# Designed miniproteins, single chains, continued (3), part 92

Each design is a single chain, and the fold is of that chain. pLDDT is the mean over its residues in the fold that is shown.

## One batch from the design tools (miniprotein)

Design m11198
Fold by ESMFold2-Fast:
Structure m11198 (fold): chain A 63 residues (1-63)
Amino acid sequence: EELLEKVRALVDEFAKNLDGPLEKQEEILREMEELAKDHPEATPLVVAARLLLIGKRVEEEFE
């Protein structure tokens, strides 16, 4: 399977769950991290997703 298509699918799934449960976003992030282990070019997307998840946690904690 082509890496680009797999990355697009994970990014789309993460985006769809931005307003959803935190646990679901963590599951998708873990899948992205596994992808990046063999494909370092995916690392920037994992970092971006991780930062978005941290931001959501901070907002929920302070509300």
Scores: mean pLDDT 71

Design m11199
Fold by ESMFold2-Fast:
Structure m11199 (fold): chain A 65 residues (1-65)
Amino acid sequence: HARAVAWLQRRHGLSREAAERVVALIAEGIAAGLNGDEIRARLAEAGFDLSGEDVDRLGVLIATE
């Protein structure tokens, strides 16, 4: 998921480790059949405040890699 990690680092200033954790949580949510709101709730519980637009963009990047 190199494009999603790079996008998170550029847009949100996240470290590589934080960006990889966000990508893992979104990928797990997609694999589990969760919607964007459910994925965003899991991200918030893990300490990541991402907009619905950012989650949707990341979901597309992850699903197309």
Scores: mean pLDDT 81

Design m11200
Fold by ESMFold2-Fast:
Structure m11200 (fold): chain A 89 residues (1-89)
Amino acid sequence: GRAALEALARRIIETAEASAAAAGGSARGTITELTDTSARVEIEAEVGGVRYRVVVELEVDGDRLRVTITGQVEGEEEVTQSGFIPLLK
């Protein structure tokens, strides 16, 4: 439900912030959508003078979670990748 997706979205943000910090950079994430079946996270990061934008979309699809990641490096084309994670219940 919503609470589980919110917890996952916050964990994604925390992981991105920690990873950027470990690389000597910074990241900021925001939850831009949250429902009982979907969440959207936008992450802005800067590492080594390079800016990144990442959007993570989470959607419950039956017994699995659909994950769509759209990333862009400053000056490059936007890339989208989708996959599924099995739900353990």
Scores: mean pLDDT 82

Design m11201
Fold by ESMFold2-Fast:
Parts: C-alpha cells; structure tokens; sequence
Structure m11201 (fold): chain A 92 residues (1-92)
C-alpha cells in the first residue's frame, strides 16, 4: 500500500535527514511525494523498475522545490531508492 511504502521510505530517509540537518517535515514531504508517485505509477500498470524511476524523478523535483543543497541530495536519494526497491521486491 502507499501508506506502507511511505513508512518504508520515511524510516530509511529519516536517520539520513537527521545526520544532514534536514527538517523532519521536509523528509516527510519527500517520502510522501515519492510513495504517491510510485503507487500511482504501479496502479497505472507501469513495471516496478519504471515506477521507481518516476518516483526518483519526483524526489528530485521535490528536493529542488524544498531548496535541499545538492551535496545532501545524493545520500538521501540512495536511502530512498534502496527502501523503495526493497519494499517492492518483498511485497509484490
């Protein structure tokens, strides 16, 4: 479910966000935007790999909108991608 995917992404991203001094509200917004995009893509018949890629595009747009520094984007992106991949691999 979108709620479970959100929780998986948030749980993975939150410790990284804390280390990088990113506000929890911004980590929640990124996790929400990514999980919503992935879930919508899957519901529209896209593959898991395609849905993760469009989710990562949404993540990038949200990070830019939230003025997250480029130096902080990489570690956060890795945590989010790995969490989404792991969740879908274990719940498909």
Amino acid sequence: SQSQLFQSIYDSASPIGQQLDIPDSQIRQISSDVSNTITSSLNNGSSQDQSIEIGMQTMGRTMVRLNIPISKMGPLATAIRDAAQSYLDNNS
Scores: mean pLDDT 88

Design m11202
Fold by ESMFold2-Fast:
Structure m11202 (fold): chain A 97 residues (1-97)
Amino acid sequence: SSASFTITVSAPGDLVVTVENLSGESAVLQVTVSGPSGTQSALLPVPAGGSVSTAFPVTAPGTYTVTVTQLSGSGTFKVTASNPASGASASVTFTAS
């Protein structure tokens, strides 16, 4: 299972992606960020009822696509991307089994 959303960044800096596991199951998700600075990916092991954040450095303003793919586990996940330099944030919630 996968979900994707976009975030518009007006200033270069870190794009911080936070995954919240809203269910009782531990999971491993792959997060991919693609946009004007290229494509970057990270594997995030997210504990049951917990959250994990990772930062992707972005060097160019523009629209970035965040894709989250379930590799293992199950649950309902809230994925938030934020760029503190521009004050931008966006999120999606999806369920994976």
Scores: mean pLDDT 84

Design m11203
Fold by ESMFold2-Fast:
Structure m11203 (fold): chain A 108 residues (1-108)
Amino acid sequence: MKPGLELKIEVDPGTLTLEGLKAFARIKLEAIERKEPVEADVPDLTSGTVRVRVEARESDKPYTIVTLSGGPVTLIGANGDRTTLEFKPDTKGTLADPEAVIAALDAA
């Protein structure tokens, strides 16, 4: 049975490349391993870098909970596909479509 995980992700507005997504994935894995908040700058097409923060905690639920705040962030995949992540700070930082975010992050 796969253990549950809670991820809190805070990100500045920007456009992430595939390299930015890979850096984001490394930060996410580091936060999961350390059980501590990890902050770093990741490559962005327009502003040079985007600031991201990831906090990971173990969950007693059998699924991954992802909370995102900041944004909006546009992700550019290896095949040139664009995915826009919409964040609403007034809605406790929850993403409108968490499956799209999970798919984009898993592609990295």
Scores: mean pLDDT 60

Design m11204
Fold by ESMFold2-Fast:
Structure m11204 (fold): chain A 117 residues (1-117)
Amino acid sequence: VAADIEEAIERAETEGERRVTLRTEAGVTLEVEFSEDVSVESILAALRAVLAWVRGAPWEEVERLLAEAEPEAQLGAYVLVASIEIIRAGGAVTPEAARAGELAARRIAEMVAARAA
């Protein structure tokens, strides 16, 4: 997973690639595509936050890396963190996975409300 995230960072920086594909040791593939409205800077922030988490950084570091990222990029990071945690836990929803999932749901709610206003 870490190597796939590092590759995704390189491709985003060099090619502006918006599609991220992560292959897990459990044989599950995760794919996220950021919309064309999301800046490459926000995509990089999201990927660096997920990489930091995968490498054992505390949640405060993840939030710091995401602080100025666009809501869609933050959503992508939270979905990836939650998914990676559940897969690593053999399908168990850990407190960390639940936290990331709740933050993802909140971002979806905020984005929908903003479009309805």
Scores: mean pLDDT 79

Design m11205
Fold by ESMFold2-Fast:
Structure m11205 (fold): chain A 64 residues (1-64)
Amino acid sequence: SEEERERELREAVVEAMVSYFQRLADKNKLSEEEKKKLLEQARKNGEKLGETVVEVDRRARAKA
């Protein structure tokens, strides 16, 4: 469904952001507190970007 597609797009963007910053935190041996803050910021930014991606996808599909 369209709802499932939008959920998958949002989840994919959030997961990509969190995954990237998780690896960055581990590579730089950040403390658990620093890592928690970084991942919280990554999640918030990923959610915001995910909404933009969904809006772009909706507009592209509406023009077809």
Scores: mean pLDDT 85

Design m11206
Fold by ESMFold2-Fast:
Structure m11206 (fold): chain A 68 residues (1-68)
Amino acid sequence: MREELRAIARETLEVLRKEYPNLSDEQLRELVRGAVEAYAISKYNLTREEAERLADEVVDEVFAEEKA
């Protein structure tokens, strides 16, 4: 689950950077967070509250990897 959510976050970030190169990191974080949340709810039947917590953690992890 978490690994799949990280994969979705990385994939979404890659697509957004390619298609919308002028978006700020803050805007990218918001869009990626939304995508991960929606995926977690639909795929794993999580509550919105649980999906929001996981999305926050996953987005932070993926953006930290980009800085390394």
Scores: mean pLDDT 80

Design m11207
Fold by ESMFold2-Fast:
Structure m11207 (fold): chain A 79 residues (1-79)
Amino acid sequence: RPAQVHIVLKTKGDPQEAAELAKRAAESVPGVTRVEAGAIGDTVHLVIQADSRESAEKAANAAIEAVKDLIESVTVTFS
């Protein structure tokens, strides 16, 4: 079953840098079909679409790990 995950990152540095790094990390995960990333103020919104819940979870984890030193907080929502 295809899955979508929405990630909201509050950055402590450059939100555009965090958005680019998170997007590239998520796109590197097999089964990911689309990644959209955007920065609004100090917050980065990442939407990942994947062919399965497992691929979506792996992509979310990869994105968060890529930016862990650039963020204050993270919120993850699956649909």
Scores: mean pLDDT 83

Design m11208
Fold by ESMFold2-Fast:
Structure m11208 (fold): chain A 58 residues (1-58)
Amino acid sequence: MKEEAIKYVKELAEKYGLSDEQIEAVINYVKNLIDEGKSFEEVRKEAEKAIEQLKLRE
């Protein structure tokens, strides 16, 4: 589950054209959410929000 969530987030961030630094930041955020016991659905929603916020700052 953890590996699948990280892979999903990495692919989504790459698709949206985030920088390597931004992708790493999102992956680290996702790892922290998983370690806190968040479900995959919660992790996915939070990751999508983080990616969108980073894209809007450009």
Scores: mean pLDDT 77

Design m11209
Fold by ESMFold2-Fast:
Structure m11209 (fold): chain A 94 residues (1-94)
Amino acid sequence: MTLEEALALVPEIAEELAKALGLSEAEYLAAELLGVYRVVYAAYGSRERAEAALEELEERYLAELGDEELVRRARAIFEEWLAAAEAAVAEARA
């Protein structure tokens, strides 16, 4: 599977999760952000590249949706989910 193929699957997986879990629009976008972050980080091993990919996706959302508050909310949810996952891993290793 190429990086491009993996990135193309992220919206499909996020949509399926949104339907299965009853996610809000902001949570759905947060799931896409998390998917893109994880795929890029797995491919390159670089947080800087993963963050750059998120910035590009956020710019696309802003251009397509025109809703800065929705994009900001999605980013905040993504950051909370990532921080919670990292904290859980750190606690499990202590």
Scores: mean pLDDT 80

Design m11210
Fold by ESMFold2-Fast:
Structure m11210 (fold): chain A 65 residues (1-65)
Amino acid sequence: PTPQEVRDAVEKRAGVKLTREQAERLVGAFLANPEVTVDDVMAIMGTDDKEKAEEARRVLRELVS
């Protein structure tokens, strides 16, 4: 998926506005390891909100699959 597709889907479903760099890092992480953890997603997003990170993780799994 493109960084813009990831940003749009995460904003719609998780209510989080990602930067382009954050979206690119998330795509790269999922392409390297589809088993990316919620903790890894939280670190890339710079957030302590586990629920938002888990929703972003679900979005990325759907888009990368």
Scores: mean pLDDT 82

Design m11211
Fold by ESMFold2-Fast:
Structure m11211 (fold): chain A 55 residues (1-55)
Amino acid sequence: SPELQAKIAALEAEIERLDREGVRLYLEKNDWEKVEQIRSRIAELEAELAALRAQ
């Protein structure tokens, strides 16, 4: 459905944005707790994405 495709696209975009943000924080080594929080959030979004794709 168009709604499902839009949801998948939105999740993929958010995951990519967070991944890029996490890489920047990792390279700067300014806040490891924020890096961990971002990784945890990415894992949650990837699980949601996998559930939507599994159907």
Scores: mean pLDDT 82

Design m11212
Fold by ESMFold2-Fast:
Structure m11212 (fold): chain A 75 residues (1-75)
Amino acid sequence: SVTVTVVGSDGGTATVTASPGGSGSAIIEKSGAGVLAFQAGPTTVAVMAEGLNGEVGGAVVPATDGAVARVKTSG
């Protein structure tokens, strides 16, 4: 498994631990976005932020410990 840090455009953060082929969700703390969904492939992790005000942002990062995904979470 790998640990990915997610950073929202409003400064909120989440940490997700992903196994190859795994998926899940997390809460983005200190953010206008309520939830984050993720799906891990063999070499990448795709993340999508679901905003409380209807915003959607996504990113795909390498499946490497310490990878940082930047997603849109505000206007």
Scores: mean pLDDT 74

Design m11213
Fold by ESMFold2-Fast:
Structure m11213 (fold): chain A 72 residues (1-72)
Amino acid sequence: MKYSEEEVEAFVKFLSGVLGVPLSKIKELKDKYGKDFINKAEKEPEEIAKELGVNVDLLKKAIEYFKKELEG
């Protein structure tokens, strides 16, 4: 799926709030993966969860919720 820059930026802020991870840390991953950050987190949530130091099931639930919010 193709995400806009604003949607990726919203995702970064959303993850910071939901997972309790500093915004700067999530922004480092956004800068690394670019516009594909959301797709990367969906495809390889275990890898992203490890880099953020969070529980993978919580990350998966956060991604699912964010996608439903964008669609609804």
Scores: mean pLDDT 80

Design m11214
Fold by ESMFold2-Fast:
Structure m11214 (fold): chain A 62 residues (1-62)
Amino acid sequence: MLPSEEEIAESLALMFEAIAKTSPKTEENYEENIKLLEKLAERVPLARDRLLKIKEKLEAER
């Protein structure tokens, strides 16, 4: 049985929170992660607000 969309959204949000915390703080990693979060926010509407919040944090740290 496939996970629910809500479970997928939660897992993605937790994964990207971990990536944002542990990824090397390079310009390239910021750019790539920000672009990826934008694309995923469009693809997974249930995770959109959480993914965009992570994106805003990365943009502020950049």
Scores: mean pLDDT 74

Design m11215
Fold by ESMFold2-Fast:
Structure m11215 (fold): chain A 70 residues (1-70)
Amino acid sequence: SMMAELWDKKIKELAKKAEEEGLTIPEDLAKLHNERSKNIARATMYILKKGEKGLLREIADEVVAEAKAG
């Protein structure tokens, strides 16, 4: 679905930001061979570090805006 594609895109963007800020994923998750699972772990670490109501709202607003545009 289009919403799932937008969330996958957002997960990749958050994963990239986590790497740019030098955030490390737990050792057990770092051993995962699946790139999607690694990106979810990185995105989760970024959300946990920044994860205030403001960031979650910003992500939701951006996904909704892209859904309306496409």
Scores: mean pLDDT 67

Design m11216
Fold by ESMFold2-Fast:
Structure m11216 (fold): chain A 59 residues (1-59)
Amino acid sequence: SAGEELFAQARADAEAGADPAAVLRLAEQGYKAMVREGVPLEEAVARASEVAALVRRAA
């Protein structure tokens, strides 16, 4: 799905040391795509929050 692909890209970019703002933007796009695809809100938010927390820890 588009949401899953965006989250996979966000995680890969974070692991490669990409700009935190760019990674968070991908995670936000992934969250919104998942919600539109019918993924439960709580699950989509949890995945986006996990990426955001990872980026904050690295910063």
Scores: mean pLDDT 78

Design m11217
Fold by ESMFold2-Fast:
Structure m11217 (fold): chain A 71 residues (1-71)
Amino acid sequence: ARQAVADFLEENEGGFRALAIGLGVPKEDAEAVVERTRERALARADTLTDPLDLGPWVAAILREVVAEHLA
């Protein structure tokens, strides 16, 4: 599970960086937000019920991290 999450994040890093910027994160902070998302996703990998939901699941964690960053 953790390896699949790590691989998915690596393969889609540019997309998640762009999403973070689109959600209001300054470009300079986007890498840190994506890295924090990766750490949180890896810590929560055991909560992923359906592997086919990887994309929406990671995106939800990214939005959570973005909200915390912008608070």
Scores: mean pLDDT 80

Design m11218
Fold by ESMFold2-Fast:
Structure m11218 (fold): chain A 88 residues (1-88)
Amino acid sequence: MEEEKKIKEEFEEFEKAAAEIAAKLTSEEGKKAFELLYEAAKEILKAKLVDKVSEEELEKLNEELLKKVLPAFKAYMESQGKDVEAAF
């Protein structure tokens, strides 16, 4: 659990940074870069967890994260891209 806690904290920080980048980058290229970064983060997480957690468990966790977080972020960015002005 200690290793998982550290990875979770790092992932949370990465997510926050990614959200800030997405808010500033509303172009098609920005959206693609965001997706690429998310895929890279997922690979790093897999490399770190493969030694601590079974591959099956890791796959389930990744799938749940992708299904919940990525689509919501994409929908938010596309529909509410202008909301960044309120946060600015």
Scores: mean pLDDT 57

Design m11219
Fold by ESMFold2-Fast:
Structure m11219 (fold): chain A 79 residues (1-79)
Amino acid sequence: SKSLKASAEALRAALETLERLLAALPDPPQEAVDHLKRAREAVEAGDLEAAKRHLAEALSHMPPAVRSEVLRALLDATL
């Protein structure tokens, strides 16, 4: 579904996955932590474009394995 509710739920699933993976790192990138927080605030405000931008920025600071896991969570929630 491409409804705002479905998109917000998919973004929440991806952000929850990223938060869990960040918590497992011994030294999580502060840029990723900051963008994760801003992405969650954007989803709560209904600004899905801002949420996607902040999620993309957070993922740019993460290793490929973490990026793949978060993107899988996003896709699984949208299918």
Scores: mean pLDDT 83

Design m11220
Fold by ESMFold2-Fast:
Structure m11220 (fold): chain A 100 residues (1-100)
Amino acid sequence: SAEELLEKGRKAFKEGKYDEALYYYADAAVLALQENNKRLLAEALANIGEVYEKMGEYEEALEFYEKALKLAEELNDKEMIEKLKKKIEEVKKKIKEKEE
């Protein structure tokens, strides 16, 4: 299930296995999309963003956080919206610092 893949991804992420985490989160996102589960899709996309952020891939992190934010706004999830907006501001600052 998408939920089981999301849990496997979270475990891999916690263990620093970023490629494995991306694989599980991507599969979770595909299943969530097929099942029209916007919440699981938003969570999977946000988690993909966190993996890219930990890898220093800030432009990729930004793309996935913005996709997750759009879904969080459609869901009217105020907590998720606030968390994603903070993450987006943080990665935008990192992009600006890197590219002078």
Scores: mean pLDDT 88

Design m11221
Fold by ESMFold2-Fast:
Structure m11221 (fold): chain A 88 residues (1-88)
Amino acid sequence: MAIQRQEDMIRAAIANAQAADPDRITPDVANAMFDYMMTMVRDMGWSVDRAIADMGRFMRDMRDAGADVATINDAIRARIAQIRDMIA
């Protein structure tokens, strides 16, 4: 039950972010964001609010740097891989 609520909150946050920035938050980026936030919540013990805030900051930094969609997607995937290596 608790994990389903966490997933629903993360999905809602991503949907809101896509509505605000559809050119950067493509379906591929949205999927990467979901995987990252779920990894932080499930494996690192972060709160949903912390995961949402961290992703929001990351997306702001990427937007401010003028990063393209491919760069954003690769950066999120690299962060997931690094976290997975730390957990293994």
Scores: mean pLDDT 83

Design m11222
Fold by ESMFold2-Fast:
Structure m11222 (fold): chain A 84 residues (1-84)
Amino acid sequence: MEFARELGEKAGIEAVEKGVDKEKALKEIEEEIRRKFEEENAERGRANLPAANAAEREKVLKELIEEARKAFEEAYEKAKAEKE
């Protein structure tokens, strides 16, 4: 959850600073969230922690993507306003 917000904020700021297309940046953040989520699940397996079922994983992944998108849009609008 915290990493999703952080990734969103960073991507939003960088999209404004580097002139990256908003939709392209949103796609990249969604891919990054998916990658981080799978990495976390692999670490839980190595730590011998119970794995979530497929439905629960999809639910959590959607929540993480929504948090990242919110953080992205908020940071994007703020950085855009500050740049002007």
Scores: mean pLDDT 73

Design m11223
Fold by ESMFold2-Fast:
Structure m11223 (fold): chain A 95 residues (1-95)
Amino acid sequence: DIERKKEILKEGLEYLLEKARELSRGNGRGSLDAIVLLGQALAKIEEAKTEEELKEALRLFKEAGDRVAETAYEVDEELGREIEEYVRKVVEEVE
């Protein structure tokens, strides 16, 4: 079960990283901060051996996802909504 949750989070990270990179080409700072947080979340996912450790990775993922969504809302309301909904779905599946 932990391994399945790790895979879900990794897929979520790849999605958010792609969106953050797209946004960083135009809007910069918020997306770059999110990229750093996503990198930290990935490291925590890879190191996690317990449910408690995985919860730390999930918190970092959510923080990064919220920043990507906020940045997207300033540029494209539909994209912001899409990212926000995606983050919510991933969080619900892993919690």
Scores: mean pLDDT 81

Design m11224
Fold by ESMFold2-Fast:
Structure m11224 (fold): chain A 120 residues (1-120)
Amino acid sequence: DEEARRFRERLAALGEDDVEGLAEVLAEALGVPKSLVLEAIRLARRYAKEVLDHELTLYDLAIIAVLALLRKKRNPERSLEEAVREALEELKRLGLLDPSRVHTRDERIAFIVTLLSETP
């Protein structure tokens, strides 16, 4: 749809390591403060280092953050830390963070669009 297309175009215009720009676009799409998105990305990066033996891209971290924030919206009593850990473990279990697979930025953007479109 038109909103998904514009969202994808906005993400595609960002630099691969533009954390601030990515957080702004995601905050608008999720209806949350940019600071909360930045914190979710920070927590995703921290926890990924604890449970994975490889580096994640910014857009891999964005998928974890988006899934965590969508789940926290459905259960506001859940802490952001718990939501991020659960999102990371689920994506790891599903093989979506497998380093043997080539996950392009475009594929990650498409997955983010899908998560946002399926809304809680």
Scores: mean pLDDT 80

Design m11225
Fold by ESMFold2-Fast:
Structure m11225 (fold): chain A 97 residues (1-97)
Amino acid sequence: AARRETEVKGLALRKIAALPDTVESRLILFEAIRELFKESTLPYKPDFEAHLKALEEDVPLSDIEREALEKMQDPVTRERARKRFDELYAEAEKELA
């Protein structure tokens, strides 16, 4: 159900937001946004290039955020972040079941 999917997505994003402020948590957030909003009817679609430009213009932003943006280009790092996102999404589905 579309409404149920929205609730699961919202809970998953809240779980990610509750993670410690680390490079790993930021990478998980990037993968979550990319996956959850790829076919989204929501007004927001993530644009990593615009996000990178905003970070450069607002420097100094946190070293954690800059390092995460650099590491998201590594396929192995991205796959690990995606797997952890999938685990958090599954937890959200179970909590709402």
Scores: mean pLDDT 67

Design m11226
Fold by ESMFold2-Fast:
Parts: structure tokens; sequence; C-alpha cells
Structure m11226 (fold): chain A 97 residues (1-97)
């Protein structure tokens, strides 16, 4: 779906920012974590929508996005102590799905 395609583009952009996390200012890191949190909210909504629509392809793609977000959040937990607790809270939300 077009919505899942746009979500994938945003997540890919966040991945590119994350690769340079050590070069980011504290404000830029706060913004990155806020964007990751919004994409966690979005993937939950995409999973619920795909289930409602019986959209098996949409569900598979939403779980792929979830997997990418999980990997990115685990990277934050390991590499940025200042944001580790925030990233872990988002991981706990994904693990509850």
Amino acid sequence: SSEIDRAQERVDGLYNKLLNIDALSPDQKDALLAELGREVDNVVALIEQAKKDNDNLGLLRAFSLLSELDLMLRYVVRHDPAHAAQAQALLDRLDAL
C-alpha cells in the first residue's frame, strides 16, 4: 500500500541518520528518538489496519518495518547511554505486539 511505502521511506531515512548518531548534537538525538517513537506508533497502526483489511502483504510489510525499528532501537540502547531508557521503552512496546 502507498501508506506502507511512505513509512518504509521514512524508516530508511531514520536508518541513515542513525548511522551517524555519534556526530549528532543532543537536540538532534532527541529529535531522532522522537521520530523513532512516531514510527513505532505508525507500525502499530499499520498492523491493526492490515489485520482489519485481511491484507496479508500489508501485514508482512508492516512486520518488516517492525523488525527494522527493533534493530535501530537496539542499536541506540547499545551505543547511546543518554537515550537507552527511551529506546528500551519503545522496544518493550514492539515486543508486546
Scores: mean pLDDT 88

Design m11227
Fold by ESMFold2-Fast:
Structure m11227 (fold): chain A 100 residues (1-100)
Amino acid sequence: MEEEIKKLEEIIETNERMIEEIKNTTDPQELRTLAVSALGEMLNLARELNDEELLRELQAITREVLAETDPEKVKELTIRALELTIRRLKERIEELKKEL
């Protein structure tokens, strides 16, 4: 339990740093590469956690990002996905702490 909580906290910190990197990225090609990479990692995380609701929400956002041509909208959608993932991980940590 403590090791699982620590791992989830490290993932939250990584996702928070990714939000800052995406906010500061001005090149459209670099932004798209970062967005696709981040979404792929979040989708894999949702599968590992067996969080079907998070997986469905992330799949919907991923489809929107892949269809989007406006870099600012790609940025907004990717940040929304990262913030959603962070929220779900924080909720999971609180549930794990109740079992400790």
Scores: mean pLDDT 85

Design m11228
Fold by ESMFold2-Fast:
Structure m11228 (fold): chain A 84 residues (1-84)
Amino acid sequence: ADQLIAQAQQLINQGIDYYAQGLKAKKAGDTASATAYFQQARSLYQQAAALLQQALAIQPTPELQSQLQRVQHLIAQIDAELAA
């Protein structure tokens, strides 16, 4: 379980970086780059969610449930940016 959680955390951190780059591109008026960065961040968060779901199947803890909910919230945040 620990290796799945560690991998998920790395993907989340990478996704946050892409999301930040997307916001920077959006502020600069580069809609194409912003969209590409948001899509990359979304893909990374979806991969992290899948790993957290696997970890929950092995060891269902409130901490892992909270991390999965956080990742789902981050995906919803990106979906809002992509819809705008």
Scores: mean pLDDT 86

Design m11229
Fold by ESMFold2-Fast:
Structure m11229 (fold): chain A 94 residues (1-94)
Amino acid sequence: SSEDVERFEAEVRKIVAEARARITDATVLTLVELFAHEVIDLMREYAAGKISKEEALKKIEEAAEKLRTLLADNPEAVAAVDRILELAKRTLES
C-alpha cells in the first residue's frame, strides 16, 4: 500500500541519516544514497502494480550484492546496505 511505502521510505531515510554520520568517504556515501533511492523507486513500482514482488526482490537483492562487493572494505556502508535490504524483504512480506 502507499502507506507501507511511505513508512518504508521514512525508515530508509533514517538508515541513510545514520550512515551519513558514520561514513566519511563522500563517494561511498553517495553510492549508499543512490542504492537507497533505487530501492525506494522499486518499492513504489511494486506498490503501483508495475512490477511483481518477485521481480522487485530480485532487483533489490542483485543491486545489494553488487554494492556489498564494491564496498567490502567499508563495514559501515555494508551495514547500511544490509539494513535497507532486510527492511525491503520484510516490507515485501516474503
Scores: mean pLDDT 86

Design m11230
Fold by ESMFold2-Fast:
Structure m11230 (fold): chain A 61 residues (1-61)
Amino acid sequence: SRAEKRRALEEVMEEQGLTRDQLIATLQSMYGLSRAEATERLYEISAKVQEIKEERRKKRG
């Protein structure tokens, strides 16, 4: 759900020590995205990264 994607993003932000605004600004600068587009892409990337990390951690203990 959208709430789950937001939680995944919050965890990634905390792990990386970056704020959502800093990550959005980075995506905007790198790819010429609007704030809304950068936010959506950030949610998608964060959710995928979190899923991969959880799967790897569970598999390796």
Scores: mean pLDDT 71

Design m11231
Fold by ESMFold2-Fast:
Parts: C-alpha cells; structure tokens; sequence
Structure m11231 (fold): chain A 100 residues (1-100)
C-alpha cells in the first residue's frame, strides 16, 4: 500500500528529526539532518511511482540510521532508541514498496 509506505517514511523522518533535537553532538545532528532530507526525497519518488529508486534510497538511509544508532548507543541511548525505531519503520516501508 503506497499510502501506508509514505506514512511510514514520514513517521521515520519525524523520529530522526526528534533524535537530532535531543543530541548535543553537532556532527550527529548534521548527519541525521541529511538522512531526513533523503527520506523526504524517497517519499517524493514513491509518490511519483518510482518505487525502485525510492527503495534504493530507503535502503541506504536505513544503513546510515543503523550505523548512527550504534554510535549513539554509547553516549545518547534515547537517541539510539529513536533511530532503531526509525530503521524498523524504513524497513516496513521498503517491504510495502516492493509489494507494489
């Protein structure tokens, strides 16, 4: 379901933006902001019917979110939890787009 996939991407972007707001690590904030922009682009690609391109972008975003969650787990466990939840939502969006 395209509508559900778009909703999950938006929810993941909101969680990542919230995580960026909770950390005092400026480098992490910058990396998370770039991922939010990538998720917005993936959402627009999905809405245009470019599902394969959206999936590729989401898979890259998920890998970066997982890497940053691992890094944050040592210093900002609340940030890590938000990023882990965002990664789960991105994975579900990928599944739905592959079914379309």
Amino acid sequence: NLEEAVRLIEEAADLIARAAGLTEDLELQSELSLIVMQLHLARELAKKGEAEEAVEMLERAKREVERLAERARKTDPEVAELLEEAARLIERAIELLKEA
Scores: mean pLDDT 88

Design m11232
Fold by ESMFold2-Fast:
Structure m11232 (fold): chain A 90 residues (1-90)
Amino acid sequence: MPLSPEQQALQDRLEEALKEGAPLEEVVGILRELAELGVGGARLALLTVTDPEAFRKLLEEKAKKEGREVTEEHFRIAEQQVEELRKLLA
């Protein structure tokens, strides 16, 4: 689904902040705003920094809602993608 103009502006700001090496607190603030607007990727990134257990539960609930079984391989891939995001936020 395409981002709204509001979501796109925050996403552009996030990318700029990461390029400039902005403080983690500023990056987390932008992620929180994106998550409040319903951007799932931002919510996942925020959860991985603040609550890794909630991240796992969110993946399980999403799979259940979509009628799919989450395998250990799906968790492994998601954890790897999230670790890359965490490195960008550090």
Scores: mean pLDDT 64

